# Ledger of designs, part 45: designed miniproteins, single chains, continued (2)

Each design is a single chain, and the fold is of that chain. pLDDT is the mean over its residues in the fold that is shown.

## One batch from the design tools (miniprotein)

Design m5550
Fold by ESMFold2-Fast:
Structure m5550 (fold): chain A 80 residues (1-80)
Amino acid sequence: DPIDRDVLKALLIITLYLAADNEKTRELAQKAMDAVNAGDFETAKKYLEELKKEVEKSPINKEENLRLVDRAMALLDQLA
């Protein structure tokens, strides 16, 4: 169902927005969202892996942001 797929994309976008709390994480989240919108799920996964590494470097909201990135990866797997 295209509506269900659009809901998954919306949840992924919201989850990425919530995980991205600084300039670098917002840049990586935007690149992942652009790749999802282009249907390039392999590139999206690469940017989510880079986002996870960047989140792991931050002492601020690290545990919560890691949970959000893991959720985004799970949502991406459902879209792929």
Scores: mean pLDDT 82

Design m5551
Fold by ESMFold2-Fast:
Structure m5551 (fold): chain A 95 residues (1-95)
Amino acid sequence: GVVDLLRELARLLEKMGLLEAAESLLRAAKHVEQGDYTGAAKDLLRAAEILEQEGIPQEIVDQLKNAAIALSGRDLKLAEEYLRKAIELLKELLK
């Protein structure tokens, strides 16, 4: 589900030392659990902004932005697809 994917993504960002972005993703996960998809989308956009500032590849940042748009539209399946793509791209970056 979206919550588990947000938590996995946060764990990967913590491993990279991107603690502020990880914190924003954990807040997004909490908002999703509460049914606050607008709040979750805002937290995802904040994480994406931090990743852009930290020089993370735009392809990864775009997945988070697209996931935020999907969440704001309550399309959880589409949000999961974008979050899975972000996780795979980050795992490749960490190799």
Scores: mean pLDDT 91

Design m5552
Fold by ESMFold2-Fast:
Structure m5552 (fold): chain A 90 residues (1-90)
Amino acid sequence: MAKIKVTITGETTVKVTIEASSEEDGQKAALAVVRAAEKTGAVGVDSKVLSPTVAEGVLEAPDKEAARKFAEEALREAKKLGVEAEVEEG
C-alpha cells in the first residue's frame, strides 16, 4: 500500500511525502502527484528520495487557489490509483 501526505506549508508552497510498502506502490503515488500538478499548474521545485519506499517533494503553485486545488486533485488522483492520501496545514 502507498500513502501520500500533502502539507500546505505556505500560500503557494506544498510539501508532499510518499510512504509505500513497495517501489511499485511508490511509483503509483508519484503518478497521482504528477497528475494533480499537471491539472493545477503546480511545478516541482525540489525532490528527495529518502529510501526505496519513502520520498519527499516540494511544489510551487501559481497562486493560493491553485495550491488548494492541487491538494484536492492529489486526493482524487490517489483514489483512482488505490493510494491513500491526506491533506494538512503545515
Scores: mean pLDDT 82

Design m5553
Fold by ESMFold2-Fast:
Parts: structure tokens; C-alpha cells; sequence
Structure m5553 (fold): chain A 93 residues (1-93)
């Protein structure tokens, strides 16, 4: 596998780990920690996967919803973001 493809897979894996941790903390009622994890996921996606507009958008929507207190929509968008990331990795195989 090419070095560029490996880096993209590692970036998606890191972002998905942050998104799953954010969802877990939100379910536990720790919204401040969930927000920090979503912000970290967004920053990493913008730096390492800048062409992934759908992924960036889903993470941004999750952040916007949780900051407005719409935890259910934030959860849906965070899960959607993990699936988008997996889809981008599958297209590389």
C-alpha cells in the first residue's frame, strides 16, 4: 500500500476514535468533554483530510447541535461522520 493511502487510513482511524469517544462522553452527560473531542476530530480532519468535505460537514454539524443542546442530533451527526470516514477508507481498497 502506498504511503499516502496509509496516512489517510490512519487519519480516518484517529478521527473515528475521537468521534466514538465524544459519543460515549455525551451519553454519560459529559458534554464539555464531548465538545472538546469533536473539536479535536474536526481540527485533525481539516489538517489531514482537507478534501473530505462531507466528513468535515458532519463533524461541524455535530458540534453545532451539541452547543445548541440538541444532543440527539449531535449524536446522529457524529455517527454519520464515522460512517463517512469508513466509506472513504473502503474506496481506497
Amino acid sequence: MEEEIKRKIEAVQKVNRLLFEAVDYAEKGDYDKAIKLLEEALEHTRKELPGSEALIGAIQDALDYIKKGDVRKAHIEAIAATLIGVGEVVELW
Scores: mean pLDDT 82

Design m5554
Fold by ESMFold2-Fast:
Structure m5554 (fold): chain A 68 residues (1-68)
Amino acid sequence: SAREKALETARRLAEVIAELMGRELEKETGLKPEITVERVGDTIFVGTAKAGDVTKEARVDARPLIDA
């Protein structure tokens, strides 16, 4: 369905943003980043990049893609 495609697109976008944040953290810290993507609620995905004690997060909402 269009909804399922929108949700998958948002998940992949959260993953890509987390990977980009992870590359930035690796440059800043010299440590290998840990990348995770979690679904929080019905339409929101959170991508997280962690290197040592430093964590960056991005939230992606699939709702605009569903409503388009």
Scores: mean pLDDT 84

Design m5555
Fold by ESMFold2-Fast:
Structure m5555 (fold): chain A 95 residues (1-95)
Amino acid sequence: STSDLITADLKSLLTSLANTLKTMSDQGNDNAARSIFRHFGGHLRKIMRTLAVEDPEAGKKVLDHAKKLADELSKTNPKVAELMRELAELLEQEL
């Protein structure tokens, strides 16, 4: 379904963002990580809003994925984990 496709794409985008933020943080570029987060956070919220209207249960799965990414990063990249939790809170507002 369209909902399944958007869910898969949004989960993939979240994973790619988490990996990019981790790479920037590992390089000592926390300011670059924050800037990337700020730039893409609005776009991710807009996609989530579309998904939440079409399929709120799919939106919940995306939110759970964002939270899992934050938890996985919490021991290795705590600043990135905080950014991913902030993103999860922003996405939850769209449900």
Scores: mean pLDDT 85

Design m5556
Fold by ESMFold2-Fast:
Structure m5556 (fold): chain A 74 residues (1-74)
Amino acid sequence: SLLDEVRRLLRELETALRRGDRARALAILQQLVGLLSQLPPHVQRGALELVRDIARRHGDEETLALVEAAEAAL
């Protein structure tokens, strides 16, 4: 399902950030934003909140900025 794909990408994002793989993390974020655009706004906000929490845990300012921009576009 689409939600299972979102959940998988969230796990991959956390793994990429733990590894310091910035290019992979950005690619995963692009995939997530594309999938989230197909879901209702409340689901999009929930998923972006999880991405923000992951980015904050890993101190990734660039990922946080991208999430904030995506959230503002909802």
Scores: mean pLDDT 80

Design m5557
Fold by ESMFold2-Fast:
Structure m5557 (fold): chain A 104 residues (1-104)
Amino acid sequence: SIEEKLKNLENYLRTYALTGDEVDLQAMLEELLSLKSPEEVAKALVTIYEVLKKTGVIFSQRLIDAISSALKQKYGEKLREVLEIAGKLNPSPEFRKFLDELAS
């Protein structure tokens, strides 16, 4: 289910935020890339942002670059649709900045 995939993604991301272990980053990216619809990926991006905000970790450039590269490679021009849906789910200016960094 989508809920189970989002929980797995959150757990891997929380572990990565604590340890910096690339194995957990890769597992998180695999969960993200296993999602099938723009709406599911948009929900995952909201989840990623909320986890990073709550852990007090300044967004690492490595994490941003890894997510950005993976999404651009899989979705290409369709990434815009994913980011628009995510922005509607969380209309905060801070989240919009995060989405803009993923797009650049």
Scores: mean pLDDT 84

Design m5558
Fold by ESMFold2-Fast:
Structure m5558 (fold): chain A 105 residues (1-105)
Amino acid sequence: GMEEAKKLLEEAKKLLEKAREALEKGDVVEAAKLAEEAAKKAFKAFVLAIDNGDKDLAEEALKLLEEAVRLAEEAVARAPDSLEAQLALGISQLMLGVAKLVLSK
């Protein structure tokens, strides 16, 4: 429901804050993994928002997905040989791509 979607967005925001802190500390692979977790929560919130016709909430979820991808891209740039960071980016990009495709309908 809508309350679940809002809770997922707040959890995603907290994970994005942790991802930024991890990047600042040089914990680059951890930052990528935290960004992936944030993307998963934001994507679930996006699906719930779409199912309930809440365009504003869907747009908020999309913005958090875009931020998660940005943080994962920064992590991969700083650890280009890390398979874990590359996988986290790939998963986050896939979820963002699906969300954008759904909104283009």
Scores: mean pLDDT 90

Design m5559
Fold by ESMFold2-Fast:
Structure m5559 (fold): chain A 58 residues (1-58)
Amino acid sequence: NEEALEKEKKIRDLLNQARTLLQQARSLFQDPRDQSRGQNLVDQAMALAQSAYNYMRS
């Protein structure tokens, strides 16, 4: 099913983007001066994860 494969790719791409942002946030949290920037990346990753979840439910 091509639609299912495209949906899976979209979900995977969103989750990979979220993972990359979380890895960047982890590096930023090593410096107390970057706490706000790290939190912004976490918020972006959470939004991507929610988007992926919505695709799984459709």
Scores: mean pLDDT 85

Design m5560
Fold by ESMFold2-Fast:
Structure m5560 (fold): chain A 55 residues (1-55)
Amino acid sequence: SALDAAAQVLKAVEAGDEKEAIKILQSRGLSEDEAREILKSYTPGQAAVLAAQLA
């Protein structure tokens, strides 16, 4: 679900597991480069909200 994806992204980002966070964001429709830019520019909470909004 979207909420599960958001929770997983939040946990991965807070743990510093960039590789896992990228994989989750890619599963939600982002490219690897887009996922990396989100992780550099967004707070963990903002990245989680984005993951929840992706179909």
Scores: mean pLDDT 77

Design m5561
Fold by ESMFold2-Fast:
Structure m5561 (fold): chain A 119 residues (1-119)
Amino acid sequence: DVKKEVLEILDEYSKKMTELLNKAKNADVKEIEEIKKEVDKLKEEALKKLEELYKKYKDENAYEFGVGLLEVTTFFTLVLLELLKVEKEDPDKEKLRELLKKHFDTPESLKLYEEELEK
């Protein structure tokens, strides 16, 4: 069942991407760059597994679906890693503070935004 085997590869890949994103939340900028390299390695490994399924089953639609979802998952993982990196590189979070302050006009709301920035 090519569909089941494609989904198993994609599920394993998605779990690994989630684990790397969770690791990145507590990582510094240098560690996030190493995590990006691990994403590239895992993508290559998953792509090779999909290519072997294509050789075995010769199902082009299943292969194209698998590669497409792999590429989309990789793209969003790398975007989220870049956003985490940018957040770590802005020590004052000045742009985020300006945005939050613009939308919060009460002392209570200001206290909540300060507490979130201290986390």
Scores: mean pLDDT 79

Design m5562
Fold by ESMFold2-Fast:
Structure m5562 (fold): chain A 63 residues (1-63)
Amino acid sequence: MEEVIEKIKKLLQEGKFDEARKLIDSLPDEERVFAILYAAAHATPEQLRELGLENLAKAFKPK
C-alpha cells in the first residue's frame, strides 16, 4: 500500500495525472479509497482538478 502511495505522489510531482488516475482506478476498492484520501489530503486544488477528484475532495472535507 505505501509503495502505491509513493508512486502516486511521484506521478503527481511529474505532472502525469492520467497515469496517476489509471493507477488509482486499477486498485482494489480498499486501496483505491486510501489512495484517493491521500491525494485529497496532500495534493493542491489544481492537482485534484486534473485528477478529476475535485468533487470527491469537497465531499470529504467538512464545510
Scores: mean pLDDT 68

Design m5563
Fold by ESMFold2-Fast:
Structure m5563 (fold): chain A 89 residues (1-89)
Amino acid sequence: SMMEKIQEIVREAGRRLDELIERENLSEEEKEQLEKALAMAYTLYLDGHSVEEVRARVEAYLAASDLPERVKAETLRILDEMLERLEAV
């Protein structure tokens, strides 16, 4: 089903973020910021926002965070790939 495909795409993004968290040895607070970015992207997309609008809001959220710049960039790449895959469903 379409919903099963959406759930698989989101789960894969979550898995990639978990790998980033482990590789960068992120704190619980930093982990929560990445999880909030994923939740924000998914919720806005389901609410009918365009990929461009979702991307801009996620970029703004990450820019305001205390995360290392490389972590912000990689999180954005993971979420951007997720959004592109969601559009293809």
Scores: mean pLDDT 87

Design m5564
Fold by ESMFold2-Fast:
Structure m5564 (fold): chain A 88 residues (1-88)
Amino acid sequence: SQQEARQALREGRYDEALALLKELSQEEQVALFEELVEEKRRSIELAREAGFPELVREGEEVLRKVEEALEAARAGDFEKAVEILKTI
């Protein structure tokens, strides 16, 4: 299910996440990666508001990779998208 795939991605269970993603539509797959991007953007904003510049910097590096994974997912290459996430 989409919820199980979301949990696997959030917990770094990437092999399980890949298997679960294969059972979803491309639209559902893309939506999960869009959710990861938004979660990371919120995390960066909270770190910025809290005055933690190093966490902002680290978060921006991770966001760049999550955005690259989203682009791969939008292109229909969700295996590449998951492999990019594994590099975080």
Scores: mean pLDDT 85

Design m5565
Fold by ESMFold2-Fast:
Structure m5565 (fold): chain A 61 residues (1-61)
Amino acid sequence: SPYEELLRLYREGALAIHRGDRARLEAVLARMRELQARLDPETAAQLEKVIAMLRAAAEAA
C-alpha cells in the first residue's frame, strides 16, 4: 500500500533529521515525490505540506 510506505518513509525522514543524515532525508523526499503521483488529491496535498516541512528542516541543519 502506498499509504503504508508513506508512513514508513515519514518515520525514516524524521529519524534522518534527528541524526543529521541529509543524504538519507533527500532519498526519503525523492521517494515521497514518486508516491505522490499515485495518491488521491487530498492525501497528495497533505504530503506536499509534509515534504515542504522536511525540506525546511533539512536546509536548517
Scores: mean pLDDT 82

Design m5566
Fold by ESMFold2-Fast:
Structure m5566 (fold): chain A 58 residues (1-58)
Amino acid sequence: MEEVRELILESASKSVLGIGYASKAVSDKSNRQKYLELLDKYNKESLKLYEKALEVRK
């Protein structure tokens, strides 16, 4: 139970980081592609942590 909670919180933290990079991609056109790549990276990390939480629940 506690492990599931921690994985979900970590997943949410990665999603927040991704949103931050999405905001930077909008405002910084010269580095937009780099920020979009970081957004994708953190979204994938968030999803992987969420999937681990689902596996622990089983």
Scores: mean pLDDT 80

Design m5567
Fold by ESMFold2-Fast:
Structure m5567 (fold): chain A 101 residues (1-101)
Amino acid sequence: MPEKGKEGIELLARVDGDYRPLENDEQLQEAVKNISENSREAYLLTNALIAAIKAGTATDETLSETMALIRELVDDEAYDILIEYISKETGISKSTLRKHL
């Protein structure tokens, strides 16, 4: 939706050029499970954001606000893991997610 979209939606359209499925599904799932045990709120927010992105309802505002809340709830290592999880589930590159915030 690049013609209609806000910044977040335009970034989603551009992800096609950088889209790369991750092969390490098992390792990523284990890391995300560990985060869910330490911060259930961050895990739930991350899944809600992924669902919104997949549904095409995630705006630049939603992405920025949710990522900021996740950052407050977890340390930098866990935050990087959640960025990787979002990237894998949505197809948005990690660099695109980091550049946005």
Scores: mean pLDDT 67

Design m5568
Fold by ESMFold2-Fast:
Structure m5568 (fold): chain A 64 residues (1-64)
Amino acid sequence: RRALAEELVRRFGLSEAQAIAVLYAFENSRGAKRPLTAAQISTFARVSRATARRVLEWLREQEA
């Protein structure tokens, strides 16, 4: 999880706090009843929607 946060900082220019917030949202979505959206990540981590979409795509790749 910490390594993923550092990778998010490096790849997408997020702060450590933003990276951790994104990972929390993604982990919560794995147990949730609905899929996580880029708009939710954008609002929650306070990043652009374009950045949130790329982050979400990358995290889904890590899951595979």
Scores: mean pLDDT 73

Design m5569
Fold by ESMFold2-Fast:
Parts: sequence; C-alpha cells; structure tokens
Structure m5569 (fold): chain A 52 residues (1-52)
Amino acid sequence: EELKKISEKLRKKRREDLRKRARQGAVMNGDTDALKEIDELEKREEELEKKR
C-alpha cells in the first residue's frame, strides 16, 4: 500500500530540515501545489500515528 511507504519515508525526513526548506522554497516560488502535497503528507502521517 502506498500510504505505508509514504508514512515510513515521511517519518525519516521529519528529523531533517530538508522538508522545511522544501516548503519554504515552495512558498518563495509561489508553488501552491507543492505546499498542498507537503501538507497532505504531513496530515496523513499525523492521522496514521493517531489511529495507531
């Protein structure tokens, strides 16, 4: 299932500034699609952790 793979990858990146920098870059570039994807991945990870 794709959600399981995304969840594992997101958990690893949470400890790195890489995601925050990508989000900041998207804001500066006006890339709202990238911001939405980051928000969705973060929300999915949070929901999965709460359910478990």
Scores: mean pLDDT 69

Design m5570
Fold by ESMFold2-Fast:
Structure m5570 (fold): chain A 60 residues (1-60)
Amino acid sequence: PPHEVTVTVTLSGSSETSDTYTVTVRATQDSGVEVTVNGVTTPVYVPAGETVTVTVSVPR
């Protein structure tokens, strides 16, 4: 069964404000995933059958 979840979010911001982005990840088996936003990588552990929401604030 599939056990890998990969979520990649690439964003470019302006220099005026920060943006907040939410990424929701679900896996069928226990998985570690990485979320990269504007060059920043955040590791996330996703338990089997669960949904994890990751919020990343990125400077514009």
Scores: mean pLDDT 54

Design m5571
Fold by ESMFold2-Fast:
Structure m5571 (fold): chain A 71 residues (1-71)
Amino acid sequence: SYRDKLYEQAKSFAKYAEELLKQAPETGEQGINHTLIAANTAMLNGSLSGEALDVVDRAGKIAEEALKLKK
C-alpha cells in the first residue's frame, strides 16, 4: 500500500544515517548534517507519516549521539 511505501522510505533514511556514522564517526559531522537535511526535506515534502516519522526521529537521535562524541 501507499503507507507501506512511505515506511520503507523512512527506513532507508535511518539506515543511511547509520552507515554515515559507521564510515566516519569522528569526521562525520557534515555528513550527519546532510542526512538530517535530507530527512527534514522528505518530511516537508509530505512523504512521511506515523511510523515513518518515528524511524526518521531515530535517525536524528543517532546523529545527536555522534555529535556528542566530539564535545
Scores: mean pLDDT 56

Design m5572
Fold by ESMFold2-Fast:
Structure m5572 (fold): chain A 85 residues (1-85)
Amino acid sequence: KPITVEAARRAGELAARGDPEGAYKAFIEGGSVDPEKARKAAELLVEAARTNDGEALSKGVQYLGEAGATPEATAAAVEIVLRAQ
Protein backbone atom coordinates (compact mmCIF):
# COMPACT_ATOMS: atom_id res chain seq x y z
CA LYS A 1 0.00 0.00 0.00
CA PRO A 2 1.67 3.28 -1.07
CA ILE A 3 1.67 6.39 1.13
CA THR A 4 -1.48 8.34 0.18
CA VAL A 5 -1.54 12.01 -0.90
CA GLU A 6 -3.76 12.80 2.13
CA ALA A 7 -1.28 11.18 4.55
CA ALA A 8 1.65 12.97 2.87
CA ARG A 9 -0.13 16.35 3.17
CA ARG A 10 -0.80 15.69 6.88
CA ALA A 11 2.83 14.61 7.42
CA GLY A 12 4.07 17.74 5.58
CA GLU A 13 1.91 19.95 7.84
CA LEU A 14 3.33 18.26 10.96
CA ALA A 15 6.90 18.53 9.64
CA ALA A 16 6.34 22.25 8.87
CA ARG A 17 5.31 22.71 12.54
CA GLY A 18 8.52 21.01 13.72
CA ASP A 19 6.92 17.68 14.72
CA PRO A 20 9.07 14.79 13.37
CA GLU A 21 7.27 12.13 15.45
CA GLY A 22 3.85 13.30 14.21
CA ALA A 23 5.07 13.34 10.59
CA TYR A 24 6.53 9.83 11.00
CA LYS A 25 3.24 8.48 12.44
CA ALA A 26 1.29 10.10 9.57
CA PHE A 27 3.52 8.32 7.01
CA ILE A 28 3.15 4.94 8.80
CA GLU A 29 -0.65 5.31 9.16
CA GLY A 30 -0.78 6.47 5.52
CA GLY A 31 0.73 3.23 4.20
CA SER A 32 4.53 3.29 4.57
CA VAL A 33 6.00 -0.23 4.65
CA ASP A 34 9.48 0.95 5.76
CA PRO A 35 9.46 2.53 9.25
CA GLU A 36 13.19 3.37 9.14
CA LYS A 37 12.89 5.26 5.82
CA ALA A 38 9.67 6.97 6.97
CA ARG A 39 11.38 8.18 10.16
CA LYS A 40 14.39 9.53 8.22
CA ALA A 41 12.06 11.29 5.76
CA ALA A 42 10.09 12.89 8.64
CA GLU A 43 13.27 14.13 10.39
CA LEU A 44 14.74 15.55 7.16
CA LEU A 45 11.48 17.31 6.18
CA VAL A 46 11.37 18.95 9.64
CA GLU A 47 15.02 20.05 9.19
CA ALA A 48 14.28 21.41 5.67
CA ALA A 49 11.27 23.42 6.93
CA ARG A 50 13.30 24.84 9.87
CA THR A 51 16.63 25.58 8.11
CA ASN A 52 15.67 26.13 4.42
CA ASP A 53 18.33 23.48 3.63
CA GLY A 54 17.94 22.14 0.08
CA GLU A 55 20.19 19.16 0.87
CA ALA A 56 17.90 18.10 3.75
CA LEU A 57 14.86 18.48 1.46
CA SER A 58 16.54 16.42 -1.31
CA LYS A 59 17.46 13.59 1.11
CA GLY A 60 13.97 13.71 2.66
CA VAL A 61 12.40 13.29 -0.79
CA GLN A 62 14.70 10.31 -1.50
CA TYR A 63 13.77 8.55 1.77
CA LEU A 64 10.07 9.34 1.26
CA GLY A 65 10.19 7.57 -2.12
CA GLU A 66 11.99 4.61 -0.53
CA ALA A 67 9.29 4.56 2.21
CA GLY A 68 6.62 4.01 -0.50
CA ALA A 69 5.37 7.49 -1.42
CA THR A 70 4.08 8.04 -4.95
CA PRO A 71 5.40 11.08 -6.89
CA GLU A 72 2.05 12.82 -6.19
CA ALA A 73 2.30 12.16 -2.42
CA THR A 74 5.94 13.31 -2.38
CA ALA A 75 5.02 16.54 -4.25
CA ALA A 76 2.19 17.24 -1.75
CA ALA A 77 4.54 16.96 1.26
CA VAL A 78 7.28 19.02 -0.44
CA GLU A 79 4.83 21.84 -1.37
CA ILE A 80 3.75 22.23 2.27
CA VAL A 81 7.38 22.18 3.56
CA LEU A 82 8.42 24.80 0.97
CA ARG A 83 5.47 27.06 1.95
CA ALA A 84 6.70 26.91 5.59
CA GLN A 85 10.20 28.16 4.62
Scores: mean pLDDT 82

Design m5573
Fold by ESMFold2-Fast:
Structure m5573 (fold): chain A 74 residues (1-74)
Amino acid sequence: SLEEEIKKKKEIYKKYFASLTDEQREQVLRFIAKNIPEITDEELQRLIEEKPSDDELADLYLKAMENIKKKAKQ
């Protein structure tokens, strides 16, 4: 099912992000913010300072990827 595929992708991303340095995780957050227009520069700085969990980072990354797919289909 789509839900099972999303859950599997989230677990893969969580493992990947857990292997990254803080600097690499910041680059991922900047990529996410570029592809989620609701994330302001102020919110991005807050996220960087708070250091989101692997779970939260994976959720945000999946949302960014979905937005990229939607933009590509337009």
Scores: mean pLDDT 83

Design m5574
Fold by ESMFold2-Fast:
Structure m5574 (fold): chain A 66 residues (1-66)
Amino acid sequence: SSSQIQALQQQLQQLQAQFQQAKAALQAEVDAAGWSREAVIRYTATALRYIGDIVQVELEIKRLQA
């Protein structure tokens, strides 16, 4: 329904905002301490988690629009 799609769109915007904040925090850590193997792994893991959550919400929106 339209209300379900609107709620999912709000959730998507919130996830995108959280992902931007997480990237900024990780970049600040790297700027302070430099790049390390551990920093690369944490950066990659964090990005994959948010991308997965965003894709899941986008797929649900597409399902409801079909």
Scores: mean pLDDT 84

Design m5575
Fold by ESMFold2-Fast:
Structure m5575 (fold): chain A 85 residues (1-85)
Amino acid sequence: SYDDFRARAIAAIQNGISTITQMARKQGFSDAQIQAMMTAYTARFTAMVRAIARNQGFSDSQIDDLVADITTVANSQINAAISQQ
């Protein structure tokens, strides 16, 4: 279902951002570098999700709503991560 797809996509982006942020901090990357990396990751992730959702037959409105939700969640998590220094 769309709701199941959305839930999995949201979980995937959250897990991805958390994992990469933790690893980047361990390697000594700056906040600016981590923010840039996570912004790029989010852009690639949303492009991939958009392609998969389109192939699954979801409507343009559903795809746009999904990408907006993913972007909002990702931006909130990135901002929280860089604020925890």
Scores: mean pLDDT 85

Design m5576
Fold by ESMFold2-Fast:
Structure m5576 (fold): chain A 85 residues (1-85)
Amino acid sequence: SIREEAAKLLNEALDKLSKKTDEKIDQVIEEGRKNNLSLEELRAKIKEVFDESRKKSTEIQKVFDEAIKNGNVEEGKKKIDEILK
């Protein structure tokens, strides 16, 4: 069904977002070590990564709600690919 297909794409998109978020956090920590950032500065940068991830998660869920309503999962997938850039 359209709903099942949309749910599968939603789960795959959220998994990709989670992996990308983890990679960004690792990069922030590594760059922080290299540049001797304070704990406060590292915390602020990590918070920005989590805030961006939460925003993208909300956008992804909105796109899939629209895909279900419109019956156009393929268009939803294209919009998700843009959000994940």
Scores: mean pLDDT 86

Design m5577
Fold by ESMFold2-Fast:
Structure m5577 (fold): chain A 82 residues (1-82)
Amino acid sequence: MEAEEEELIERAYAGDPEALAKMIEYANEGKEELAGALRAAVLASLYEKEGKEELAAQFREMAEARSSLDDVEKYLTELEKE
């Protein structure tokens, strides 16, 4: 991974609003894998704060794998329906 992208993902895990702004920017630019990784990192941070370590780990894995924004949203949608 590029060092700047890794730093941004780590900041997203911390709940940094600049990381959220970058997620929107990347999505608008069609960089779906970067937008997806940041989205997954934010979700991992939220679930970790809720004590849902298994879900946090799953989203962290998706962020590290650079899952697309569509894949992350699909997984989240399936999770919320069940």
Scores: mean pLDDT 76

Design m5578
Fold by ESMFold2-Fast:
Structure m5578 (fold): chain A 81 residues (1-81)
Amino acid sequence: MAAVEAEIRERARAVAEAVAKAFRDAKLEELRNLSINNIPLPVELGAGPENVLKALEEEARAIYERTFAAEYARRAAEAAA
């Protein structure tokens, strides 16, 4: 059990790092016009049992939303300065 949870957390972190890098490389106006539903995850979630993949997808989506909001706010602040 604990090993599976650790694996999910590690993979979710890798997704978050890849998402943050992708957002750093985009322009603010491009980010503003993107929808989370229209932006594919920039990394492959990998293969595994259905319940693990579902948990990983939900965790990755939560990280994706947090990373998007943080990066958008940062770039909006830079654009306003």
Scores: mean pLDDT 57

Design m5579
Fold by ESMFold2-Fast:
Structure m5579 (fold): chain A 65 residues (1-65)
Amino acid sequence: MSSVETIVEEMLKADIDSMEKGVAIIARHWSEEQQAKALETIRKRASPDKVEAVEEVMRRMEEER
């Protein structure tokens, strides 16, 4: 629990570019459940601009597989 939340907390403080890199790592190495939890936290706490950027990255990676 703490590890996932700690990484997301760090990403929330980061720029869109750093956040995008973090999301790419999450999408490749974390389960769908962990990804959903991270996205929920980001949607609640990040700015709408950051949320849109993150959702677009996740969408592209989901299509690519």
Scores: mean pLDDT 72

Design m5580
Fold by ESMFold2-Fast:
Structure m5580 (fold): chain A 81 residues (1-81)
Amino acid sequence: VREIAEKLAEIKKESWEKAKDEEEAKKLTYEKVREYLLSQGYPEELADKIAEAVAKTAPSEDFEALTIAIANDIQRLLKEY
C-alpha cells in the first residue's frame, strides 16, 4: 500500500505543479491516478474511487503527510471493495 501511495502522491504533486488552477489540478490528478491504477491491474470501480479520493485530498508541502493521507484512503477503500 505505501509504495502505491507514494506513487499517487508524486502524481498529485506533479499535477498541481503543471496545472494553471485548482480545478485543473484536481482533474489532472484524477485522470493520471486512474490511468496509473488501471495500468497496475486495479478494477475500474476501485481505480475510480481511489482517484477521486486522491484528487479531493488537500495538497500538502509535507510529502510524507500527503503519502500517509493517501495510504489511509487506499486502505479504507480496499476494505469497502
Scores: mean pLDDT 77

Design m5581
Fold by ESMFold2-Fast:
Structure m5581 (fold): chain A 63 residues (1-63)
Amino acid sequence: EAEEIVKRFEEEAKGKSSLSAEELLGKIGVPEELRKALADALERHAGADRETRIAAVEAVLQA
């Protein structure tokens, strides 16, 4: 789950600077209740390696 979210988010983010992180998460089917928390986690770790971003997403999903 977390790995697929990170992967899909990265693919959707390519070339789509006009869309917010929450909008990109909406496109990949993330529930509305989780979009803000996941967007925040992914943005905080935007420059981190893939493993760190997956861990951040997983922490949100398990909360």
Scores: mean pLDDT 74

Design m5582
Fold by ESMFold2-Fast:
Structure m5582 (fold): chain A 98 residues (1-98)
Amino acid sequence: MEEELKRLAEEAIEELTKALEEDPEGVKESLKRILEKAEEGLERFKKYGDEKQIRFAELLVEFHKELVEALEKGIEEAKEVVREKMLEVVRAAAEALA
């Protein structure tokens, strides 16, 4: 189980860092749209979700906000956020969806 979550996080890190190198502006626009949807999801879960769903939605909002802010500073800063945070986000998603 832990090995599977690490593998999924590593694959997500590889895919996202490649996208950041190939089209940083396109990724930034996509992240802003995802952030807007994540914030809507958080408000919905606060009204109708359980604690694990709320925690996951909060982490998802925080992750995308940090990633957008890092990308404003540079691609390398954005890659660092992805490497540091992806496993936590994947783990929280697995717990919320179990």
Scores: mean pLDDT 81

Design m5583
Fold by ESMFold2-Fast:
Structure m5583 (fold): chain A 79 residues (1-79)
Amino acid sequence: HMSRGDELLRRIYERLKARHPGRKEFTREEVLAALDELRAENPDLSELEYQRIAGFLDGLMDEDGKITLERFEKALEKM
């Protein structure tokens, strides 16, 4: 129910797609880099909001720290 967190998740997804055109899977490093960039661009982001987003992303990753484009899209549909 954190609509702001959902918006930031969508922005991370959009950034990953723009940065890696045609990519079907993203690594933990790539996802965290996008999150870190958005955090730097949004100084008004609270630590709680950041932790919620990071936790949600971690939940979407497999044990290798990878997330498929399809899994990310399904998570965003929940918004």
Scores: mean pLDDT 77

Design m5584
Fold by ESMFold2-Fast:
Structure m5584 (fold): chain A 98 residues (1-98)
Amino acid sequence: MEKLESLPEEEKNKALLLITSIIYLLEEIAEKLKVSIEELLSLPEEEQVKLIEELLEEYEKKLKETGSLTESDLKMFEEIRKNIEELLELAKEEYKKL
């Protein structure tokens, strides 16, 4: 993630938070489906995007039902939805480095 080092610290922290969030979503999907991360990432990209969107909707609904949904959560979920494909590629690169 060397290209992130040139960004302002605030933008860099936001990007890292989004990447970490997508990684967390992928781990949750893999656990829910009882598959490995490698198997999940071998699915068609359209199917991976759909699974991420479905899990985001589930989290948003749970937070809304508990009264814990903040404006910052809504903005974060919107940012993830707008950039799912790019964030998915970045998450795959992070898994490859581990």
Scores: mean pLDDT 75

Design m5585
Fold by ESMFold2-Fast:
Structure m5585 (fold): chain A 82 residues (1-82)
Amino acid sequence: PLVYKSPELQQILAELRELLRELGLESKISDGSALLVWAELSSENPELSREELIDILMKVEGVSREEAERFVDALEERLEEE
């Protein structure tokens, strides 16, 4: 929708959706929750700790701790490939 945000946001969302599909979590974790985790993990000054992100995923989406950790760990690996 916004010209300057559209390509970057679409790329991020596409990668997040692909990762969730690979992990079997596409129906369990929303785009909004996935984007929140992405934003915090990619930030130079994150407001939320890794443990707080895991807790949010468990509370908001009802995923297990193992599922939340699997998503966070996989996303961290993807960010290292920048």
Scores: mean pLDDT 77

